# Designed miniproteins, single chains, continued (2), part 87

Each design is a single chain, and the fold is of that chain. pLDDT is the mean over its residues in the fold that is shown.

## One batch from the design tools (miniprotein)

Design m7200
Fold by ESMFold2-Fast:
Structure m7200 (fold): chain A 93 residues (1-93)
Amino acid sequence: MKEAVDEVLRLAEETIRAAKEGTPEQAAFEASRVVNTALQHRDELLAATPEERRRLAEYFEKVAEIAKKVGHKGIYELAQRLVDELRAAVEAA
């Protein structure tokens, strides 16, 4: 469980780095990778601590903006859904 949260946060940081230092294609690839990895571990992320869920939501908000800027609408929509689910889980706790 903690390993899934740590891995997703690491991939989100790589996505942010690629957006600042890499190509749009690299940023799109990394955004797709982190979102798909998060979806594979969605139940584990939603069961994380309220503080971890808040941090994940902040990172996915940044990932969604990156996906939008590189024109990857599908990943943008999935990332926004993850943000909404993570924030709702924090509020319900």
Scores: mean pLDDT 82

Design m7201
Fold by ESMFold2-Fast:
Structure m7201 (fold): chain A 100 residues (1-100)
Amino acid sequence: LSEEERRNLITSLDVAAGIETAHALWARERGDRELARQSAETVLGIGEKIADLAPTPELAEAIRNASERLAQAILDGKPREEVLAAYREFSAATDAAIAA
């Protein structure tokens, strides 16, 4: 992959994680625990794909840890503001991987 293609892929995957986070919050408000669980699993899969695109093992680990925290916040039924804070942390980790 070129550096431009790598950055574009990470950006697209981060947007996808944001959409899945929004879907999980919507599903939780409707009482659809199974749909929220599926969105959390999708977030973990997105995190792994971004980690595979990370230029260093340290950045890959930061992305995996952030995606796990985000998925766990969704699964544990944390307040919306905590889930969004976890997503912002995840997005910051992906931005660091783009900048490197």
Scores: mean pLDDT 88

Design m7202
Fold by ESMFold2-Fast:
Structure m7202 (fold): chain A 114 residues (1-114)
Amino acid sequence: EEILNYIKETLEKFKDIEISDEIKKIKEEILKLYEQYKDNPELFLEEVKKYLDKKNIPEGEKELLIKAIKAVIEKDEKELKDIIDLIEKYLSTKPDSELAQFSKMILEIMLELL
């Protein structure tokens, strides 16, 4: 509940950051993989890694997304909080960047997976 509320509050604070159609498609594909592999979180994580490699996502963005998914799967509340703190920093310091858009998408995925 506390982590879920923190994600919701962060998304509301940064609601004016528009996510590109390309990044929206990435979110859609990851959520499709989650539904397909709902009962196999290890395979879900492997398929997400393969998808991001195919899309040539920058390494930093890829690592952040993989850490976020892993923290959700492992229910690591400390890591989840640290990731949300880092994302909030990216959203506040570089709101017009692709990193900010991708980071906001990561929060939306975390919200859907929790």
Scores: mean pLDDT 86

Design m7203
Fold by ESMFold2-Fast:
Structure m7203 (fold): chain A 64 residues (1-64)
Amino acid sequence: SEADELVAKGEEAFKAGDLETAREYYEKALEIDPKNSRALGGLVKTLQALGESREAFAAMVKAG
C-alpha cells in the first residue's frame, strides 16, 4: 500500500540518520493509515532518537 511504501522510506531515512525526514515519512503514512503499527512504532522510535540527538548537539555546540 502507499502507507507501507512511506513506512519503508521512513525506515531507510532512519537508518541513514536523517531523523527529520524519517519523522515526515512516518507522519505521512499515518495520514493515510492512522493505525499502521509500523508507522506508529517508527514515529515513536524516531522521536526518542530526536530527543537524544538534540541534547547531544547542544552539548557539542557548547564544547566547540
Scores: mean pLDDT 78

Design m7204
Fold by ESMFold2-Fast:
Parts: structure tokens; C-alpha cells; sequence
Structure m7204 (fold): chain A 61 residues (1-61)
């Protein structure tokens, strides 16, 4: 996903942290779809969750 790749490129993340965040994105997106959200909203919410986790991981370094 180009938007996910662009988001992750903004943060000084390790390879392992990027793998974790990509898995988090996929799981979160599927989770919102199961709750009945549209693909567009599920993607928006999944990207927001990944952004918050990326910021948290960088802040802990």
C-alpha cells in the first residue's frame, strides 16, 4: 500500500518495527471491515492506528 509505505518512511524505524507495523495495519484493516466499516474508512482508521504506534515506538527510542 503506497500510503502505508509513505507513512512508515517518515519515521526512523528498524526493519523489525516496519514488519510489525505492516502486520498491525493488515490486522486492523481486516478488523474494521468485520465491524462493517467501508474499505475507505477501514483504511483511514488502520493508517491512524499505525501512525500512533509508529510515533510511540520512535518516542521510546
Amino acid sequence: DPELEELLSKYPLSEEQKKYLKELYENTYEGFLRLGFSPELAKKFALQVVELDAEYLVKQQ
Scores: mean pLDDT 84

Design m7205
Fold by ESMFold2-Fast:
Structure m7205 (fold): chain A 132 residues (1-132)
Amino acid sequence: TVEQMKEAAREAIEEGNLNEAIFYAKQLRQQGFLDEAIEILEEVIEKEPSAENYTRLAETYLEQGKLEQAIKYAEKALELDPNNSRAWVVLGEAYYEQGKLEKALEYYEKALELNPENRRAKKNKDQVLKKL
């Protein structure tokens, strides 16, 4: 159950098993329990503030439509690792949802510079160009 996953994640964090907590956050996110996934990811980040964990948090906020929070945490991820292609895609998608098409294009181009085979970034770039 969702409560069992939350309890298991909390216990994993207390024991220092952050990968296990991240596993439960991903399971909660996939099932649509976005607030619960965010709570776990925020606790994980307090223990390990990494680009990957900030990217996971940003992606989850983006799924909730909390664009300002998605941008904030994607930017934090990029401060730690400017080569995180996933964080650039999240930043692009958040700005696209805000209607800031030129910024979205810039960030998709940065993602594609880092990973030319990123189909999501290619598709999103094409959609932006059709609206400009």
Scores: mean pLDDT 90

Design m7206
Fold by ESMFold2-Fast:
Structure m7206 (fold): chain A 102 residues (1-102)
Amino acid sequence: MVTQSPTSVTAKEGDKVTLNFTASEDVGGQVSWYKQKPGQPPELIAENTKNAGADSRFSASGSGKNFTLTIENVQKEDEAVYLGKVVINGEPQYGPGTTLTV
């Protein structure tokens, strides 16, 4: 089982926002972060070991059971649902998402 917090967050342009992802057990591996807008497929934006894309304002960190996504210099275009994903016992698990409003 996986959880995300907060359920929703409101930010202003230029803010720094931190989102949390917690697994029920030590995953010993990577957490991937996805950005999903209505009507669009999820886009990979960050991984626990590296950012997806060299110029990304998104960074992922964490270990064991607790992982974070940090979004720096928030833009209006960052308004979306952010999903953490981990593989536990060979099965991909997505968190319930955090909704970011800008």
Scores: mean pLDDT 75

Design m7207
Fold by ESMFold2-Fast:
Structure m7207 (fold): chain A 82 residues (1-82)
Amino acid sequence: MDPLIQEALETLEEAKPYVTEEAYKKALELLKRAQEAAKQGDYATALRLIGEAFEALAEGSKDEELKKKLLETSKGLYAVAE
């Protein structure tokens, strides 16, 4: 598995208790698409999809500190994805 996708999935599981079920499902779907993009060598798309997944988790977050960290990570991923 791509280390970036693995780290994103780990973050998703750590965030699961603090986010809505809807946000978790949306993020999981986006990470699945990111994994497919990475497998095809499209890392720019993979990074954007990971960013979107973390943004979705942040929107569903019940914890302000977690929401801030997820949004900061998402912004960083968008900055390096072209």
Scores: mean pLDDT 80

Design m7208
Fold by ESMFold2-Fast:
Structure m7208 (fold): chain A 71 residues (1-71)
Amino acid sequence: MIPKSVENLRKEIEELREKTDDPELLKKLEEAEKELEELIENLEKLSVEEEVGRILRLIGDLLDIRLKMEK
């Protein structure tokens, strides 16, 4: 499941691309689309298995605790 906020951002970028002919703005919008697509792909991989996402969060929390304890 992709968050509706992410879907709305994708739509907004598409609408802005239709409204501008400025090559610099078009380049920035293209970069934003690429970043959003990468984010969506990563979210889909993590969202497929809720348990995997929870495990990864726990690993992250444990690593953060470990790093704080190491000093």
Scores: mean pLDDT 63

Design m7209
Fold by ESMFold2-Fast:
Structure m7209 (fold): chain A 56 residues (1-56)
Amino acid sequence: AEELIKEAEELSKKSFEYALKAQEYLDKGDVEKAKEYMEKATEYGLEAVRLLREAY
């Protein structure tokens, strides 16, 4: 399903954006914000993998 692949691409993009935000917060010393954003990055990444498994 092409729609599942597109959804996975969007989630992968969000995962990377949240990971970059987490790194920015770590660089600023905001460990709690960094942890929150890294958790979101992981969640989006896992959902992207799940959709790719459904597409194939």
Scores: mean pLDDT 83

Design m7210
Fold by ESMFold2-Fast:
Structure m7210 (fold): chain A 68 residues (1-68)
Amino acid sequence: GAEELLAQLAELSREIKALIEQGKLEEARKKLDEALALTEELRTVPGSEVQADVARREFEEMREEIEK
């Protein structure tokens, strides 16, 4: 359900931040792709569209930072 997807997204956020701090940008990009796919899945869950859009924005901002 939505709660499980949100928990997975929270864990991916922590992992991505750790990878960025370590300079492992290729691995961070792979995790960002996974996170963005999960935000799309969350967006299909009725009543979770706003939560999905917020999560997607956070991951897109992380992607923009590492693609500079």
Scores: mean pLDDT 83

Design m7211
Fold by ESMFold2-Fast:
Structure m7211 (fold): chain A 66 residues (1-66)
Amino acid sequence: MSKEGILIRALGAAHEALLAGSPEQARQTAIDTVEKLANEAGFSEEEKQELLDEVLARVDRMAADL
């Protein structure tokens, strides 16, 4: 899976949790999704951290824009 694909899937899962009314669960779901998919795709620890930083920033923005 591409980095873009991981971002889309993580943000989609987080968005579902935000709509369910749980910002904490949304953040955790995003982390778990990135960890799982980045490890499965064989990304380095550095690449995984960059994905985590980007996804969490976007989740925080989505929550703030509600």
Scores: mean pLDDT 81

Design m7212
Fold by ESMFold2-Fast:
Structure m7212 (fold): chain A 70 residues (1-70)
Amino acid sequence: SLAEQAREDILSAIRQAVEEGLPDEKIDEIVDGLIDRAKAQGLSDQEVEELRAFARTERDRLIAERKAKE
């Protein structure tokens, strides 16, 4: 589904940005752009809300894991 594809795209983008050492602000810009794209492609308001919650959780987890290694 579009929602499943958006979750995969967001998770992949966060992982790549974290591995590349991008600042938190840049990671957030990338995530927001992907969510906006998914909304434009036809995600419902509820699906967008769920996608934002997913992205926030995964973003926080992956950033915390990176910082713990430093």
Scores: mean pLDDT 82

Design m7213
Fold by ESMFold2-Fast:
Order: sequence, then structure tokens, then C-alpha cells
Structure m7213 (fold): chain A 77 residues (1-77)
Amino acid sequence: KIEDLVTEVAALLHQAGHTGLAQKFYSEVMSAIEAGDKQKALQSINDLEQQVSSLDLPPDVKQQILSKLQQMKQLIS
């Protein structure tokens, strides 16, 4: 289920033109999950959450990403 949220966030970023950020986020979070490294996964999620406020994104897309990131944090914690 968390992998679905990671994929959805990466897809939203990619569709908004932030392909590099989408790939970085996907690979970092998925690698951390596969390794059982909750700290690394949370760090990558928190880093993206901070970056989203400064990204050129439609308000509805920004809200969707932030909502999904919050759900991911709850599933990991």
C-alpha cells in the first residue's frame, strides 16, 4: 500500500514536469522501504514535503502530494 502512494506521488511530480525530482523521490523511498530503513524513508518524505511549498505546481496537485506524503508518514511511523 505504501508503494502505491510512492508511485502516485512520483507520477504527480513527473506529470507536473519535475521528472528528476520524481525519479529521485521514488528511488530513495523505495530503496529505504526495501532495506527496512524507516529513518531514510521518513527523511526523503520530509525533504519532499519541504520542497513542495516552493515547487511550481497547481494548488490541487500540491494538496494531493502533501496529503499522500502525510499518509506515507503515518504508515511508516
Scores: mean pLDDT 84

Design m7214
Fold by ESMFold2-Fast:
Structure m7214 (fold): chain A 57 residues (1-57)
Amino acid sequence: SDLLQKSQYLQQLFLEEPDPSLIVKVIEELNKELNGQLWSLPLPEFKKLVEEALKKA
């Protein structure tokens, strides 16, 4: 798993988001919906799901 690349992406999101708890909540909710498989997804799919969920929040 490209955990380092996912971590770098999330760090960028935290710089752009005024409320960092929103990012944490979205990631936890997505991971729960995917039965813990969010972090196992390829980086492009991970980014797409996180971005779409944040835009809906």
Scores: mean pLDDT 79

Design m7215
Fold by ESMFold2-Fast:
Structure m7215 (fold): chain A 65 residues (1-65)
Amino acid sequence: SKEELEKEIEELEKELERLERQGVLAVIQGDDATAAEVQARIAELKERLKELAKQLGDEELYKRV
């Protein structure tokens, strides 16, 4: 349902925020391996968000990911 899609999008957006903060910390600490893993995970989540945005018809979200 639309409500279920909206909840999944909200959860994925929260996970993206967490990963982005983790990535910044990894860069500051010089942990290149963790920074690379985090960036790969962010890319995967953005692809998923884009697909969900299409299903929901959320064009603004679709364009910003």
Scores: mean pLDDT 83

Design m7216
Fold by ESMFold2-Fast:
Structure m7216 (fold): chain A 56 residues (1-56)
Amino acid sequence: MSKRELLLEAEVEEGFALMLRWLASKETDPEVKARLEEMAREHERRAEELYREVER
């Protein structure tokens, strides 16, 4: 992939992470909240990995 494509994909993953964290902040069920936060961390990890690949 081009560096532009990697950057765009990283931004999309970061957007998903932000949305999931917002959903977690509105969730009252602690188990569901923890699951949403876990999913947000996974998308944050993907974004960070893609950003690092752009630097290569």
Scores: mean pLDDT 83

Design m7217
Fold by ESMFold2-Fast:
Structure m7217 (fold): chain A 78 residues (1-78)
Amino acid sequence: KLELEEKGYELILEGEELLKQKKYEEAAEKFREAAKYFEEAGNPVMALRALAKAYEAAGDKEKAKELYKKALEIEDEL
């Protein structure tokens, strides 16, 4: 599980680097991959945050905000 989370974090860093290069579509893809790794790792909070980053990179700021809020609500229950 920790190995899957590490891969998720690596993909987040790759996505953030792509955002700096204004490669928004490629960044969104990396964030979606990260979300899948966090889901497999059993980390729903990080999976939702990664998915929110993907929507934000794709320009869907409202969907991103909704997903960040859901992640925060789950985190407060842990």
Scores: mean pLDDT 83

Design m7218
Fold by ESMFold2-Fast:
Structure m7218 (fold): chain A 85 residues (1-85)
Amino acid sequence: SSLEERSRKLGEELVLLMAETLIKNAEKAKEKGDEELARFNALMALVLAPTEEQRERANKILGEELTREEAEERLEEILRELSLK
């Protein structure tokens, strides 16, 4: 239905916008010298990013060539460290 199509498109646009916001937050954090915040935002962006362009930009901030799966594993490690401290 047209409502289902609109809902799907809105969902896709929201994910794209969220990834874009995370990339911009990561770039801003890196400019301020907050390497930990930059890395965290870039990893989240890489996991959420629906486009290759966004994934490449996130990886440039990280200085690595991570897959989405590898980024998820690294986020789990960070969250584990934060939860145990």
Scores: mean pLDDT 85

Design m7219
Fold by ESMFold2-Fast:
Structure m7219 (fold): chain A 75 residues (1-75)
Amino acid sequence: EPLPDLEGLTPSEILRVVRTEIDRADKSNDLEEYKRALEVVDRAIELARKRGDLETVSILQRYRDYLETKLKELE
């Protein structure tokens, strides 16, 4: 149940965690895993925004768009 704690991670580490969650969802092709990955991405975006890291926000928004597309495909 608990989402990974992203606080204290570097931008590169955050992106690795996000990619790992997306890869897990892609391999399982499971709606719940994609929903989990989306929650992780949303938390990562909020953290990056709080830090003023606009480059990481931009990358994360692209992952979010990908996940939104996958969720629509599976529903």
Scores: mean pLDDT 84

Design m7220
Fold by ESMFold2-Fast:
Structure m7220 (fold): chain A 59 residues (1-59)
Amino acid sequence: GKSELRKELLRAIGRLLRAIGDIFDAELRGDEEAKRRAEERLKEERERLEELEEEFKKL
């Protein structure tokens, strides 16, 4: 139901924010590989948010 989707949305937002933080941390450290991995995770989390948006639209 809506409660479960809300929790999943909040988790997805949390992961997206962490990925953004990881990108900034990697830039500060000069770690290009860590930055690339964080950018990949950010892309994946954006796709998850789109899926959750579609699921909310069905309610």
Scores: mean pLDDT 83

Design m7221
Fold by ESMFold2-Fast:
Structure m7221 (fold): chain A 63 residues (1-63)
Amino acid sequence: SNRKKGEELFNKGMEAFNQGNYREAAKYYTKASEYFEKAGDDEGAKKAREKSEEALRKWLDQQ
């Protein structure tokens, strides 16, 4: 299902984030938000977008 795919991608984003791979984390979170949106999970999509933005800020701080 689209929700399950969103959850899987969100978990991959969290794994990348915890490893300090913030650019990769942002990409996974963005893909997760797209699948949550397709599933009609507005809260999941919002959370994933917020996490993607957080990851991008962390990535910029490393530059």
Scores: mean pLDDT 88

Design m7222
Fold by ESMFold2-Fast:
Structure m7222 (fold): chain A 86 residues (1-86)
Amino acid sequence: MVSKEVLEKVRELLKKAREALKEGDLETAAKYLEEAAQLLLKEGSEEIRKKLLERLGAAQQGPGSVKEKLEAALKGLEELVEELEK
């Protein structure tokens, strides 16, 4: 399992991404989402990496604007973090 310290850092990055999306700053939101995903890929198990890639792939391959894809990626990462804390 990912350590609590790593999950706390990911949560902080996702919070910053959410605030950036609310402000319409898509570049900053994408940066924080990328940093959160990279931490989960580096520190996560093979199962966590698989779940992360499936959630991000679904968000990116769907139809929609860049904003909609970033919102979908944020939601997927938030749901994954919640699952990992159970």
Scores: mean pLDDT 77

Design m7223
Fold by ESMFold2-Fast:
Structure m7223 (fold): chain A 73 residues (1-73)
Amino acid sequence: MSLEERIERAARELGLSEEEVERLRRLARGEIDLTPEARELLARVAEVDPELALEIEVSVGVAQLKEAVEKVT
C-alpha cells in the first residue's frame, strides 16, 4: 500500500480535515518542518498507525540532514 493510501486510511480513522491530510502529505515529502502543530498531528496519527507516524518523522529528519549536508559540501 502506498504512503498516500496509508495517510488516507489514518485520516479516515481519526476524522482529519483536508488541511491536516495535506499537512501529513507535505511532511512525508519533506516539504515542511516539524512545527508544534505538525508534531501534534503526528502524535494523533501514532495512536492509529505508529509506523506511519515514524516513517513521516524519519522522512522529515532525512530531508533536514540532506539540506544541511548540501550547505556544507
Scores: mean pLDDT 77

Design m7224
Fold by ESMFold2-Fast:
Structure m7224 (fold): chain A 72 residues (1-72)
Amino acid sequence: MELSPVQREYIERLVETAKATAAANPALSREELRERAVSEARAWAERSGLSPEETEALVAELERRLDAALAA
């Protein structure tokens, strides 16, 4: 399932926010950062009227990108 440009921009924003938060708060676990970002993405998707399929695609891409970004 392909993400729209606005969904991709939102993921990029969440990933950059998570990276900045991790850098500023090294005591926060990667799991806590991931849970916060995923929770925020799900809330945004629901309020934006995304389908369940679109929401799961958005979350899956976010998780993939967070894993890569927070592992570095």
Scores: mean pLDDT 80

Design m7225
Fold by ESMFold2-Fast:
Structure m7225 (fold): chain A 65 residues (1-65)
Amino acid sequence: MSPAERSVEFIVEFMRRHFEELFPELVKEMEEVLEKLLAGKISEEEAIRRVLEIVGEIARKLEEL
């Protein structure tokens, strides 16, 4: 597994553990990005971009609470 794949996996697992109950659909979107990356359907750059966009959305929603 590449360093980028490991980084995406780490972020997805962290977000699932801490935010799945609060933002289940956003966590599911992150899991789908990881699945596509591991299947070779998207580039590492695309996967990192999508995961960071979802993390940013979760952070923004948390600031509104």
Scores: mean pLDDT 82

Design m7226
Fold by ESMFold2-Fast:
Structure m7226 (fold): chain A 111 residues (1-111)
Amino acid sequence: DVEADKRATEEARRLAREFMERLLNAPTEEERRAIVEEIRERLRNSENSLALAISLLNLIEEHAKRHGKLTPAEREVLRLAIETVLERLGAVVSPEVVEQGIENVLKRLEK
């Protein structure tokens, strides 16, 4: 259902924007960690986890291109998003594959 898929994608994109806005405006490391854990739980338990993960990846790439570097919290969200995409595609999730995914994102940001 094209309309249902469109609504799910729009909802995931909105949720990803809300999470990223909260994360970037969190003044303390404790608050940033709490938001990262909320993102982790949502990615684990959501029927739209793949769409959410892809939306988070896109927002992190856009922010990094504008600001040049990822914060530790943004890098952790990027890691969670990559792990979720790999799991949903049936790929083996290993630290090496996840780190390779992060490095591939960072290389695209250097251009």
Scores: mean pLDDT 77

Design m7227
Fold by ESMFold2-Fast:
Structure m7227 (fold): chain A 82 residues (1-82)
Amino acid sequence: MVPIERIIGLALRAIGLILDAERLLKEDPENELARRALELARRALELAMEALKEKDPEKAQKLAEEAERLIEEAERLLEEAR
């Protein structure tokens, strides 16, 4: 089972990515990489929050794994956007 600390860590990472992407979009509204990263980070936060509420350990694990995958993709897109 995913430790609750890991799921909280994923949620915090997603929030940080949302804030970074929104900052880039305020500076350049046409930054497509930042916009895509924002969408992925928002979805990752949603999945991490669902994982925290999920009582089934197997479902919580799958939600956390999908959230981490989206976070990693969003991080890659934001690095390319810089």
Scores: mean pLDDT 85

Design m7228
Fold by ESMFold2-Fast:
Structure m7228 (fold): chain A 65 residues (1-65)
Amino acid sequence: ARELIENAIALARELGVPVTLPSLRELAEKVGVSPATVSKTLREYEAAGRLRVERVGERVRLTAA
């Protein structure tokens, strides 16, 4: 989960645009963790001021801080 989120943050910084991730369920299934773990990891990064998290329907949009 952390690795995918860090890659998405790096991509957002490089492109200068927000990156839209798959739904929390799809991310959790892909990395072999629970959706709660993905959600917790996103909250930890947002609390650290490293990203902004926005829900767009079933997807998560990340913007580098």
Scores: mean pLDDT 67

Design m7229
Fold by ESMFold2-Fast:
Structure m7229 (fold): chain A 82 residues (1-82)
Amino acid sequence: SITKEFTKLLLRAVGLLVDAELALKTKASNEELEKIIKEIKELIEEIKKLLPSLSEEDQKIAEKQIKRLEEAMEKLKKKIKE
């Protein structure tokens, strides 16, 4: 079901946000940072594909998670650039 697919994407988002936070707080290589950025980009695209099929409540949850993922990705990009 779409609900099960969406729940799996939300769990993946939590995992990637944890990975991003650890990478920002540790001596992560640029290679590791780039890998997390790529995985975040792919996940955002998958969530966006489901958006039109979600309930209004789940769309709001999805939009909040996309924003959190985009913010994490920008922090990772800044660390690579510095």
Scores: mean pLDDT 87

Design m7230
Fold by ESMFold2-Fast:
Structure m7230 (fold): chain A 132 residues (1-132)
Amino acid sequence: VLLRQAEMALNLGNRFLADGDYGRAIGYFKEAIGLLERAEETPEVKEVKARAYTNLGNAYLAQGKFGEATKSFKEALAVDPDSAWAYNNLGNVYAAQGKLEEAIEYYEKALEINPDFEKAKENLEKVKKELE
């Protein structure tokens, strides 16, 4: 029951995130996470939890809330340590703050996990040019 309710909240949050309503998206992602923290920790619960933290981080990043975005992506990595996507998103948080050397480190970690990750390659090249 808790997992199904969390997935419903996650789906609503995703809809509001797509519509640019970051405040309501954040509310639903937090609801999903709260439900998942009460659930038995299964692989399915971990997968939905990692998605909820990643989407929460993206919503905070879109609002310019870099500290909250960083925390959310690190919580996603605590659930899924090999997420190339979460490392790329951490790079985006640091790049948005002008912390270009730290952004490079995170994009390189994403590419170590997934060498074919085109978006991370593009982001890395862009940040390297900004340091010149």
Scores: mean pLDDT 88

Design m7231
Fold by ESMFold2-Fast:
Structure m7231 (fold): chain A 84 residues (1-84)
Amino acid sequence: MKIDEDEVLATMAIALLHLARLSKDPEEQKELIDRAYELGKKIKNPELKKRVAEALREVGDQSTDPEVREHAKKKAEELEKEAK
């Protein structure tokens, strides 16, 4: 049995975004967003890529920091374009 690499990447990206939501440090939140985005870019399955993009949008919507909000939304839009 080969593990589905796309499912592993999506699971890891979503976990990093969950950590970003729990963080109070805007720089740590941006770092976690960037790491999740890089994992999301490696995903070949467009449905799984969209799930990571949705999680990025949720970080943007829930963050109190304007820079973190904008950064997460921008990364979500970039992944959504790649999932086309």
Scores: mean pLDDT 83

Design m7232
Fold by ESMFold2-Fast:
Structure m7232 (fold): chain A 95 residues (1-95)
Amino acid sequence: SMEEVDREVPEAIRDIDLAVGNLLLKQGKYEDAVEFYERLIEKYGEDDAEAWLNLGRAYFKLGEYEKAIEYFRKALDIQPSPEAEKLLKEAEEKL
C-alpha cells in the first residue's frame, strides 16, 4: 500500500544511513563519519537529534571539542537525552 511505501522509504532508509554512520565511527573513520552525518543532516533536515549527536561524537573523537560541544547542544535542543548530556559534559571537561 502507499502507507507502507511511505513508511518504509523514509524510516528504513534513515535507519540504514544511521547504521552506516555508526559503522564508520566503530571503524575509527571519524573524518568519513563527519562527512556522512553532514550529508545525512542535509538529506533529512536539521531536526534529527541522533544525526547531530553522532556528528558531535565524530568531532569529539577527532579532538575537535568546541565543534563536538556545539553539535551535542543542537542534539539536546531537539531532544533531551541523558547520553547527549553526558557527552556534552565530557567534551566541556576537555576544554
Scores: mean pLDDT 79

Design m7233
Fold by ESMFold2-Fast:
Structure m7233 (fold): chain A 68 residues (1-68)
Amino acid sequence: TSREAAKLIVDAANNGAKKIEVTLSDGSRLIVDGKNAAQVTGAALRVIGEEPEEVEVVVDGERYVFRR
């Protein structure tokens, strides 16, 4: 779900992730510096707000896929 994807983005950043890449079902791509709190918060809020049908989150090269 979008909430689970947003939680992963925030949790990964809090656990020291360097790069978080978020791809939304519309093809939108967000590249997030895990140390930049504004980028992390913005990506999480966008995922929750848009409720995409599918979200791919790549944390330092490791892939996670969330569906609605």
Scores: mean pLDDT 82

Design m7234
Fold by ESMFold2-Fast:
Structure m7234 (fold): chain A 53 residues (1-53)
Amino acid sequence: MKEPSRAVSLFSAGGILYSAGEKEEAIALFKEALKLTVDPAFKEQIQAQIKKI
C-alpha cells in the first residue's frame, strides 16, 4: 500500500514508451525513476532495463 511512488510511475511510463519504440524518452524516464528510488532491488531492475534499450 503506502503512498504512490513517483519512481514507480516513471518506470511504468518508461516501459510504455519503450514498447512504443520511443527509446530515448524511455531511458530518460528510467533515469529519473532511478534518481527517485531508495530501494536497491528496484534500482537494479531499472538499471537492467536501461541496459536492454
Scores: mean pLDDT 78

Design m7235
Fold by ESMFold2-Fast:
Structure m7235 (fold): chain A 71 residues (1-71)
Amino acid sequence: GREEAIEALRKALEAVKAGDYETAERHMVLAAILAPDNEELHEYLNKAGRALRAGDTEKAIEYIEKAIEVL
């Protein structure tokens, strides 16, 4: 549910800050599965995933934080 999705995104933020993008993406996917009907969340997580693949840590953090806000 919502609490589990927030916890997953908190772990994603910790992983991004540690440079562990694979772990970050895994937790972001889990959050998306836990909130399947939240279109705003999915849009922010898609943007965060693109930022991670581009190596843009600052944008990835921004979009994950926005994803938490729309939960």
Scores: mean pLDDT 88

